# Ledger of designs, part 62: designed miniproteins, single chains

Each design is a single chain, and the fold is of that chain. pLDDT is the mean over its residues in the fold that is shown.

## One batch from the design tools (miniprotein)

Design m2279
Fold by ESMFold2-Fast:
Structure m2279 (fold): chain A 64 residues (1-64)
Amino acid sequence: MELPPASEEEIERLRAEAERLLAELEKNPSLEILLRIIGVVISLVGEGAVELAKEILRRMKEAE
């Protein structure tokens, strides 16, 4: 069971998707958009990104 690392092209596509979702979050902050952003980040970095996603969520809760 080995997952291949994301290719440069895949990383670029996922980054573009994350940027798009961030723009939507800026317009209307919602849990749906946050969850999608987290999904993209996890896809980009793998399991290591889960910790990053948690930190982003924590900061969003603190940032009013």
Scores: mean pLDDT 64

Design m2280
Fold by ESMFold2-Fast:
Structure m2280 (fold): chain A 67 residues (1-67)
Amino acid sequence: MSKEELEEELKKIEKKIEEVEKEIEELKEKLKEEPDNKELKLELQILEGIKALLEAMKSYIEKELEK
């Protein structure tokens, strides 16, 4: 992958992280109103997992760009 392709991928991942963080905050707000909602708790866990994966991908690309 070229440096330009890595920079493009990094921008996409950063945008996805922002989107997921917004969804997590909206979901946390809903969970305050419905603290026993198992579906919302599951959705939160899934989004947190997606964020963790995106953060790992970001770290990998940043390390490759430093070479």
Scores: mean pLDDT 83

Design m2281
Fold by ESMFold2-Fast:
Formats: C-alpha cells, sequence, structure tokens
Structure m2281 (fold): chain A 96 residues (1-96)
C-alpha cells in the first residue's frame, strides 16, 4: 500500500541519517553494524512482503545498506558517507 511504502521510506531515511551521524562522530564500527543489521531486516521484509511495490522498495534499500556496510568494512568511510547521503536524497524524493 501507499502508506506502507511511505512508512518504509521514512524509517529507511531515519536509519541512514543515524548512519551519517555515527560516521561524522567517527563511530565507524557502530555505523557498519547498523548498516549490516538494517540490510538484513530490509532483505527479510522484501522476501516476506505480499505487496510487490513494498517488496521491491525494501530490496533496493537492503542492497544500498549492504553496499554502505561493505564500503565501511573496506575502510572507505568517505565513499560510504557519499552513498548514504545520496540514498537519503533519493528516498526523500520518492516520499515527496
Amino acid sequence: SEEEKKELLREAIRILRRIVRLLEEGRVDEAEALARLSAGVYSLLAKHSEDPEVSELARRIAEELAAIADLLAAGRVDAALEAARAEIARLEAELA
């Protein structure tokens, strides 16, 4: 549903903003852990959602969170920050 998509977008934006904040504070291990955990949660939502639009949105969010976690694991903090900020902008545009 449209309301389920909007709530998923709002929650993903909150998580990504928290990741950005943790990285700005130098809390890289916590940011990686949050990105990895959240990627897993959205991956499960994508697999178990009966709404194909919610499933596809959750899948895209999971892939981007996993990519951010992988960048952080590789020590690419600036690239992870850019990816997180770009994803926030993308999700905010979808919410508008």
Scores: mean pLDDT 91

Design m2282
Fold by ESMFold2-Fast:
Structure m2282 (fold): chain A 58 residues (1-58)
Amino acid sequence: MKEAEELIEKLKELIESGVADKETLLELLDGLEKYLEQNGLLTPEIKAKLEELRKELE
């Protein structure tokens, strides 16, 4: 679904910009994952992309 991929791409842009701190980015990542799960958009592929972003922030 394009909406899930677009939101992930926006979060990746925020991570790359360096404007937000790690805590804020992790909170946004958790909020995005919850939003996608509640809307039935959390596919295995999307979950894998979110896990990759989480590893980058650790």
Scores: mean pLDDT 78

Design m2283
Fold by ESMFold2-Fast:
Structure m2283 (fold): chain A 83 residues (1-83)
Amino acid sequence: SLEEVKELIKEIEEKRQLSLPKLKAIYSLLNKQQELDEVVKELQEFAEENGHLPLEKVREALDAVIKELVEKIRKLVKEAEEG
């Protein structure tokens, strides 16, 4: 439901922590599954070369996805309230 998606967004914004299943669900809702695969590949390659996770790149990717998802939800809520 729309309310469940709102609660998910709030949890993500407050904690900045996403499990892989939640991240996949978000990319699916945004119709960006291919972008998720590219991000995962880039993160794995960086970790293999540098021996650590690229936390800054992870944060940037999460911020971009969260922003787009929040905008889509706000639009859907507005349309539902006006209809």
Scores: mean pLDDT 61

Design m2284
Fold by ESMFold2-Fast:
Order: C-alpha cells, then structure tokens, then sequence
Structure m2284 (fold): chain A 98 residues (1-98)
C-alpha cells in the first residue's frame, strides 16, 4: 500500500520537475519582467516536486518499518505521510474536474 502511494508521488514529482524545467526555459528565452514570472512558476513547481519526493520517501520508510517491526515513525514522518495523502487527494480531485 505505502509502496504504491510512494510510486504515485514519485510519478507526480517527475511531472512537476518537467513543468519546472519548461518554465525555466521560458524564463531564459523571455528575459527580465515576464521571464521573472516564469522563473517564479518554475520555483513553485520545483518546491512541489521536492515536497512530493519527501512524501514518497516517508511512505517508503513507513512501509519498511511495518515489514521490519521497527519503532513507530517520528511525528515529522507521520506529518509528511499525511501531507502526501492530502496532496494526492488534491491532484486527483483537480484531474477529475479538468
């Protein structure tokens, strides 16, 4: 279960990284002013990708701990797992609306 959720977060993170790269290319081509707006969009996508990647890592760590009978996850790790679930729900809701 958590392995599957981690894989989905990693897939969405790759899409966000791709969007960020395209906006950075637009920023470079456009120059100052409008290019700075494209750069801001690139940064937002990069931040979203980093957050999704961290959520995926948290899910993989939790899956490992469950298998190994390890200690309960830290409050921070638990928060990242919940955040990942919330982000997945938001992405899927937006895709449904299109």
Amino acid sequence: RYEELARRLEEYAREERREAEEYRKLAEATGKGEGERYLARAIVHELLAALLEEGARAYREEARRIREGGPPPSPGLQAMIRLGESILRSIESEKAKR
Scores: mean pLDDT 77

Design m2285
Fold by ESMFold2-Fast:
Structure m2285 (fold): chain A 59 residues (1-59)
Amino acid sequence: MTPEELRAEVLAEMERAGVPADTLARYKAGLDQLLAEGRFDEVRQVAKALREWIAERRA
């Protein structure tokens, strides 16, 4: 999965999890900034952490 695909997938998961629009917008901006800077490993790390956080809330 590319960093761009991972970004799109994580944001969709956050939206489905009911994350508020303002919080979602801030994470979107942060991920977009990391992508623009070529910090792909950090995009993956942030995406992984967000997915784990969402999974914990679903359990």
Scores: mean pLDDT 79

Design m2286
Fold by ESMFold2-Fast:
Structure m2286 (fold): chain A 120 residues (1-120)
Amino acid sequence: DKEYYEKVIETLEKEIAKNPNDYEAWARLGYSYLLLEKYEKAIEYFEKAIKLDPNYYQAWALLGKAYLKLKKYEKAIEYFEKAIKLDPNYRKAYLYLAEAYEKLGKLEKAKEYREKALAL
């Protein structure tokens, strides 16, 4: 819930102050803001994680999810495709990609990516 994530944020901010190169801590901070529906802040922190480790496919998918929540579907698709390129077995990215295509009315592409996710 909100109070829990606010406490998690305080803890992560203290950890990042001690280790500003911990890309996983930056991504966890972004995820906490995502759950609080603070999408612009979530994006800033996911971008920081990706800048520190461009191969962190989970952060690319979470960046896409934040853009999906902002209804920026084409941008979300670009980031989900980046996550899949880095890890072709990352099932969650295929499901998010399917959701983004569905929101754009591209129902056949949405079906294709859901089927790919189920095959993993």
Scores: mean pLDDT 90

Design m2287
Fold by ESMFold2-Fast:
Structure m2287 (fold): chain A 68 residues (1-68)
Amino acid sequence: SKIKLVILSDGTVKILGDVKALILPDGTVIPVKDGDVLPKSYLTEDSIVELKDGTKVPLKDIVEIEVE
C-alpha cells in the first residue's frame, strides 16, 4: 500500500503517502495531502482514498495503521 494511517490519541487520524483526495460514502470529495490530519468520523469502511496518480484505494484495504 502507498498509504499509511496514524491514529492519534485525540481521535484524529494522520494520512501519509501520495494522497490527493478522500471520498466519503455520500460522494463528498475532500482534498488531502501527505501529513494532513482528519476527523476519525471521515474514515469509514466505505471511504475511498484517491492517490495523485488517480488510483483509488478503499480504506479497508489500507494495511499500514499505527496508533500514536
Scores: mean pLDDT 78

Design m2288
Fold by ESMFold2-Fast:
Structure m2288 (fold): chain A 69 residues (1-69)
Amino acid sequence: MEEEKRKKLLEEREKLAKELAELKEKGADQEEILKVQMRMLELEYELGKMSKEEYEEKIKKLEEELKEL
């Protein structure tokens, strides 16, 4: 992965982490929280911080939680 692309992904991850914290503090809908968590998982996978199998398992769990809402 190119260093500049990696830096942008890390900055986006930090931004999403702050957004997630703000949504939880505001008592936002679980659907909004799950969508941010799904986006964070996508970034972690793209950064190479998790295997494809781990990513697929975690994203599937969040998608199932979203469907149950």
Scores: mean pLDDT 79

Design m2289
Fold by ESMFold2-Fast:
Structure m2289 (fold): chain A 58 residues (1-58)
Amino acid sequence: MEEVKKLMEEAERLEREGVRALVEEHDLATAQALGKRAQELAKEAVELAKKQGIEVKV
C-alpha cells in the first residue's frame, strides 16, 4: 500500500513538473522526459497494486 502510494505521488509530481517546464520554461525536451518517467512510475504502481491484490482504478 505505502509503496504504491509513493510511486503514484512521485508520478504526479513529475507530471506537474513536466507541465511546468513546458508552460513556464518552454522546455519541450524536459517536459517530454518528465512525462515519460511519470507514465512509467504510474504503470509500475498499478502493476505493484495488482500483485498485492489491491483494486486500482486505471
Scores: mean pLDDT 76

Design m2290
Fold by ESMFold2-Fast:
Structure m2290 (fold): chain A 67 residues (1-67)
Amino acid sequence: KDYSGMTFSEAFSEKLKREGYETIPSINNNAPANQVLVVVDGKKIPLVDYLNQDEVPKTNDLSYYFI
């Protein structure tokens, strides 16, 4: 999936929907998804790479930065 045209909130909602979540957490971040790095286990990775992983996102525990 190409997330370059999506905001952070849109990209995460799309990921959660594909992972089978019935209730999507309220994520109030409208930053462009392709400009965001997330911190997972102390490593900075591009948000779009994280969203393409085959694992359930842990949105409440994520830190993010503009690249």
Scores: mean pLDDT 56

Design m2291
Fold by ESMFold2-Fast:
Structure m2291 (fold): chain A 66 residues (1-66)
Amino acid sequence: SKAVDERVNEELKGDKSIEELIERYEKEVEELQEKVNSARGIDIFGKGSQLNVKKQELDKVKELSK
């Protein structure tokens, strides 16, 4: 999606290595997964959407590292 592309491009404009960016995204995905597992009611939808977006961003960064 365009939102995913925009966020990844913004992070890549920094002095960060792709490897460091991947490590950060992996940690964020793990944290969001834990929050989704602990969430109740309406929070599940919000956290689930954020998790899906972060996974897509992580996959894109991993592809760009090759």
Scores: mean pLDDT 73

Design m2292
Fold by ESMFold2-Fast:
Structure m2292 (fold): chain A 74 residues (1-74)
Amino acid sequence: MVKELKEKLEERKKYWTEKVPEYAEEIEKIIEEAYKAISEAIKKGASLEEIEEKELKVLEEHKDEVEKILKAGS
């Protein structure tokens, strides 16, 4: 589970940084923050649903940057 989640985040980081290299720093920061949040939740014995919720909260906290990245990549 942890390895699979990390691999998915790394794939997302690679995909978006290649597609919108001008936002590479923002993308890396958001992905790293999401990874820290899910890693901490896993250490506390969180369920898969709780882990996904933590990831979504990080994306919501960075919604303005995420929206810019998605628009630039579209």
Scores: mean pLDDT 76

Design m2293
Fold by ESMFold2-Fast:
Structure m2293 (fold): chain A 68 residues (1-68)
Amino acid sequence: GLKDKLLTIKQELEADPNITATLVGDDEIIATTSLGPNKLIALVLRYMGEYPDLDVSLSGDTITITAK
């Protein structure tokens, strides 16, 4: 289900010590990073490519991943 997919993504993000990921309810991940804007953009593009069924967006230093 969506929750299991998001838990997998959370674990992948938390493998990077510069990323803090939080599962909000059962349908959204909010991740904050200490990485610069170029690395944030690269992460967003990477997850958009790996998970085309999910909506991946960037606002400031925060990455949000949710269902489309």
Scores: mean pLDDT 80

Design m2294
Fold by ESMFold2-Fast:
Structure m2294 (fold): chain A 56 residues (1-56)
Amino acid sequence: MLDPERTSKEELRERIRELERRGAPEELLNAARAKLDEGDKRGAVRYIEELERILE
């Protein structure tokens, strides 16, 4: 489980890029990126975990 307090924004961006490469839905990828741009790492992690669940 990702810890938003211990995971850097750059690490979260790398996670999003890997999910994009795996064919994750662009709508949720954009939502995760928007949360990171807002400084909401917790919100970004929630979207990343949802994307990882979709991809299994």
Scores: mean pLDDT 79

Design m2295
Fold by ESMFold2-Fast:
Structure m2295 (fold): chain A 59 residues (1-59)
Amino acid sequence: IELTPLERAVLREVARLVAEGEEPSYRRIAERLGVSVGTVSRALRRVLEKLGLSREELV
């Protein structure tokens, strides 16, 4: 299963926020990556589909 650079970046930011005890929000991830919230939402959905994870498993 191959992640794009954007998908990998989004997943990394989710993991970082969780490790720091913060809620992973689309807005925070978008701000950190310099992209739109819509871009984050689409990339995260693709990552979850590729990894077989649900949205609830991000926290």
Scores: mean pLDDT 74

Design m2296
Fold by ESMFold2-Fast:
Structure m2296 (fold): chain A 57 residues (1-57)
Amino acid sequence: KKEEEARELGRYLLQLTEGLSREDVSILTKKAIELRKQGKSFEEIKAELDRTVEELK
């Protein structure tokens, strides 16, 4: 259920944000929450976060 996806998303975010600034972490976390609230799948959220990280680099 959604709880399992939330845990996996949290682990993914932790790895993805390693070495990023607090502000960048906040941006990615907010985006993940918003996409999840919109009913996006974990795969869709992951793709959007990957794109966002590339824009922050």
Scores: mean pLDDT 77

Design m2297
Fold by ESMFold2-Fast:
Structure m2297 (fold): chain A 90 residues (1-90)
Amino acid sequence: SAEREALIARAREHADKAVAIVEEVDPEAGRRVRELVDRGVALMEKGEKYWPEGAALFGEAAALAMDVTGSKPSRHLAEALRAVSRAVAL
């Protein structure tokens, strides 16, 4: 649906902003944040039973981002998770 597509696009925008901030400081950490987010999204799209594992990967990405650059990327990752959660519930 158009609503699901818009939410996935919003999630991607926030994830991209988080990754860009982290990779500017630490390119390896930025790549790891991207990997964790992509795996989290893929798990949540597989079905409701995988939502906790997918959300946990976003949490790991947020913790890594916080350690490298502080709170700004973690806020973007939280908004990405919120958008994905809304999209997969449609």
Scores: mean pLDDT 88

Design m2299
Fold by ESMFold2-Fast:
Structure m2299 (fold): chain A 60 residues (1-60)
Amino acid sequence: HMEIYRAKKDVPKQDENSLELKKGELVELLEDLGGGFYKVKSLETGKEGIVPEEFLEKVS
């Protein structure tokens, strides 16, 4: 079962480990890293990276 989240807003690339997202982009949760950060995979681009949890809304 995939845990799917949606970007609540445009998410800028902050460093080499972060993932840039557009508002409404769907991502799969790969790992909860703690400290308010998730490792996710974009369902549109297939790219992986770290995103602040606060910018994501759970869909499934």
Scores: mean pLDDT 83

Design m2300
Fold by ESMFold2-Fast:
Structure m2300 (fold): chain A 70 residues (1-70)
Amino acid sequence: SEELRKKILELIGLELRLIGLEYEKELLEEKLKEEPSKELEEKIKEIEKEIEELKKEIEELRKEIEELEK
């Protein structure tokens, strides 16, 4: 199904973006350990929020793909 294929490609894109955000968060957390900064703490909080929103999008898309496979 072309629809299934498009949803799978979209899922791959979202998962790659999630990996990127999680990696950026780890780098900022390491910087925060060396140089404590309220600005870095705020940036980490923003990335955590983006990660949680993206995880919800991924979960919804996975459910859509599962329904299309039935």
Scores: mean pLDDT 86

Design m2301
Fold by ESMFold2-Fast:
Structure m2301 (fold): chain A 80 residues (1-80)
Amino acid sequence: MEEVERAVEELLEAVRRAAAALLAGDEAAARAALGEALEAARRALELAEKSGSEEAKERLERALREADELLRAAAEAARA
């Protein structure tokens, strides 16, 4: 769980940075933060799958839902 929790924290931090960059119109910062978020998500998924823990999977799924909502709202606001 420690590795999964760390990866989830990294994912959410990167997503918040990406959302802020999108709202600011900083495409370069948004791209960099999104890349970090994707790497963190991939790492978290791999760790959760290797663990076989339903709790770890649920934590990751909740984090991914939160990340999706944040990014979608930021992208919509930036385009509107």
Scores: mean pLDDT 81

Design m2303
Fold by ESMFold2-Fast:
Structure m2303 (fold): chain A 55 residues (1-55)
Amino acid sequence: SREERIRELIERNERAVEILEEEKSKLPKGSLKELLLEFFINSERFIIERLKEKL
């Protein structure tokens, strides 16, 4: 169903955020790579919130 597909997308994106947060924690604070990972993490969180609104 549509709801099942949305839940699967949420779970997938939540797992992606977990991986990105772990990778970010290994980087030097204030590095360009940390800034780029923060951007991707925030983008994934935005997508998750938009998907939750569709349930």
Scores: mean pLDDT 87

Design m2304
Fold by ESMFold2-Fast:
Structure m2304 (fold): chain A 137 residues (1-137)
Amino acid sequence: SEAEELLKKGQFYLNSGDYEKAIEYYKKAIELDPNNAEAYQNLGRAYLKLGKYDEAIKWYEKAIEIDPNNVTAYVNLGEAYLKKGDYEKAIEYFEKAIKINPDNARAYRLLSEAYEKMGDTEKAEEYRKKADDILAK
C-alpha cells in the first residue's frame, strides 16, 4: 500500500541518518494510517536524534496511547526526559518499562545513568549490575 511504501522510506532515511527526511515520510504515513504506533515511535526517535526532545516526547506519548504495553516506547520516552535533564520523570518511565518487561536490560542501563546524573552512585551501580546480569543470561 501507499502507507507501507512511505513507512519503508521513513525507515530507510532513519537508518541512513537523514532524520529530517525520515520525519517527512513518517508524517505522510501517519496521515494515511493514524493508528500505526510504530510510525509514531520512529517519528519520536528521529526527533530525539535531532535533539528536539519536546517533539520526541509528544510522538512517544502518542505511540503509548495507541499501544499502552509498548515497552520500547516507555524506554524511549524515559530517554527523552533523561536528555532534557528531567531525571525524576526519566526514572518514572524506565520503572514503567521494567514493570511490563523485567528483563529489559536497556531500561536498567538508562535507569543507572539517571541515578548517576543525580549523584546516587550506589543505585547507579546496582542498576548497572542488574543490566549486566540480564545480558549474561
Scores: mean pLDDT 89

Design m2305
Fold by ESMFold2-Fast:
Structure m2305 (fold): chain A 83 residues (1-83)
Amino acid sequence: NAQEYFNKGLKALREGNYEEAVKWFEKALEIDPENYDAYVMLGEAYLKLGDYEKAIEYFEKALSLRPDDPYVKRLLEEAKKKA
C-alpha cells in the first residue's frame, strides 16, 4: 500500500540511497496522490541529488496541499537559491 512504499522510501533516504528513495515515494504517490509527506520527502531527496528544479516542483506541490508549513517554505527557498 502507499504507507509501505512511503516507509521503504524513508529507509532508502536514511541509508543515502536517494535515487531509490525517489522511486518509492513516487510509488506511494501513485496510490495516494494527496500524500503531503511524500511530496515533502521527494523534494528533500531531489535536493540531496542536486536536482533543484525537481526539488522546487515537489515542495511547491506540498505547499499547494498545506500552504502554511514553515519547514517546507524554508526548504523551497534553499532549493531556489541553489537552482
Scores: mean pLDDT 87

Design m2307
Fold by ESMFold2-Fast:
Structure m2307 (fold): chain A 89 residues (1-89)
Amino acid sequence: QVDQLRQQALLYIGRAVGYTSAGRGYSKVDLDRALQAVGNAQSYLDQARGLGDQLYQLDPDVGRVILGRVDDVGRRVDDTRNEVLNRQS
């Protein structure tokens, strides 16, 4: 169970990173697509956080690593969202 949840969390974190990068790429060309990409990144990040919380209950060392990664990516998602919103304004 721990290995399966860890692999799923890492997949969702990877998806969130990919969509964050896509959002940054779109932010200079298409703000609507940039916002959609950031929304997708946030959705995957929220799912990864839920899995990280489950992992923390099963194995605190593994859960702590996953939740730390989620927090790091979360800051990047928030920065990207703010950049896109400032350009749309």
Scores: mean pLDDT 84

Design m2308
Fold by ESMFold2-Fast:
Structure m2308 (fold): chain A 62 residues (1-62)
Amino acid sequence: SLLEEAKKYIEKGDEYDRQGNKEEAIKWYNKALDLLSKTDPNDLDAGALEVYAATRLAVVKS
């Protein structure tokens, strides 16, 4: 499912962020957000993942 793929992409982003690889972390968080943008706007699980990924992306970019 899109949610399962997005979760895997977030996990990859988190792993690269832990390694200090900001460039790769940003790529994977953006890929996760792109997948989540294709989910139902009323899907609360998708919404929670989107907030998490967007927050992590903002932190990594700062």
Scores: mean pLDDT 85

Design m2309
Fold by ESMFold2-Fast:
Structure m2309 (fold): chain A 71 residues (1-71)
Amino acid sequence: VPLRLRGTKLYLETAPKEDKERELAEAKSDLAEAQADLESAREEGDIEREVAARLKVIDAQNRIKLLEEAL
């Protein structure tokens, strides 16, 4: 997780603004999908899936924050 975020940060320092905007849109889409997965997992009481979905939500939120700060 930290290594992936660090890799994303390096990309943010070197990539064109247009590429960062595209990745921001993709990260927001990933966040929406992860939130839907989390909701389904909680409804079913599947702790394993809930944990996986929560990690995906956190990852997407962190990517959005880094991209917004870099734009």
Scores: mean pLDDT 74

Design m2310
Fold by ESMFold2-Fast:
Structure m2310 (fold): chain A 64 residues (1-64)
Amino acid sequence: SHEERIALAERLYRAVKEGDEEGIREALAQLRKLDPEGAARIEEAIRAGDLETLERELVRFSLL
C-alpha cells in the first residue's frame, strides 16, 4: 500500500543517515520485492554516497 511504501522509504532513509548497515539491508530487501528496478538505483545511490539521488528515488517510490 502507499502507506507501507512511505514507512519503508522513511526506514531506509533513517538507516542510511545513521549508518545502520543491517537496517539498510533489511529495508532494501523489502523495497526490492515491491520495486526491483527502483531498489537497484537506490542501492547504487547509497554506494556512491549520493544522498540527493537517494532522496529523489525514495520520493518516486513513495508516489507509486
Scores: mean pLDDT 85

Design m2311
Fold by ESMFold2-Fast:
Structure m2311 (fold): chain A 100 residues (1-100)
Amino acid sequence: NEKKLKELEELIAEDPTAFLYRLLGLEYIKLGKYEEAIEYFKEALKLAGEDDPVSLTLLGEAYYKLGKYEEAIKYYEKALEIAPNLERAKKNLEKAKKAK
């Protein structure tokens, strides 16, 4: 959705937040642009703090989509060190381990 991308980019230009960068990264995932999504999720992680389990999980998902399963596993494991009961990261970690 081009309109949604433009709206998110305009919002980020005015007030960059981890939440907005996560939304932008998810839109790039929908477009199949996984390397760009990784860049935006890294920016979200920087803004939220390097130990944000949500941004770490999204980074893992983007690396998984790119076929980089070892990197995906690394980020899911980091997310689970911080939030051990994070169901999304647990399920995605199992998928990534089976894929490699």
Scores: mean pLDDT 85

Design m2312
Fold by ESMFold2-Fast:
Structure m2312 (fold): chain A 98 residues (1-98)
Amino acid sequence: APPSPEERADAALAEIEARARAQGLPESLIEHLAALFREGVARLRAAGASEAQLERFLAAFGRIMDVAASRVAAGVPEEQVKEEVERAVAQVLRHILA
């Protein structure tokens, strides 16, 4: 049977967390990214978002994570990276749900 939307989202989150750890992100930042991911998926589901909209969110979130990893590697403080990620996720959700 094809995986459910919940199973796909859970698998995507696990992959994002694994990649973030591999790239050396602090656990507190990984937990923050996971919380934003779950909130974003919940908001898309509540809005009746299509599978295509969910896939766009997953792809965009992966890019946000890669940017966050680059910022941490550049020595940007974790709290500033958290704020940047929060703004980026909010912008992506506004764009997808527009």
Scores: mean pLDDT 85

Design m2313
Fold by ESMFold2-Fast:
Structure m2313 (fold): chain A 72 residues (1-72)
Amino acid sequence: SRLDLLNAGIEQLVALFEEQGDAMFASLSPAEQQALIDQLRGLLAKARAEGASPELLAALERQIARLEARLA
């Protein structure tokens, strides 16, 4: 189903950010860091509206919060 594909995509994205997120984020300019956070926030909102797994949404939200903390 489309929901299964969405959940699989979020799971892969969370795994990528858990493994490499800090290093990837540190390689970006401040403008690129902000753009990435904005894009991830948009993805989170859309996935939530489409009924993605609550556990995967929580995991993605934790990754976004971790990256946002690096801006401060």
Scores: mean pLDDT 86

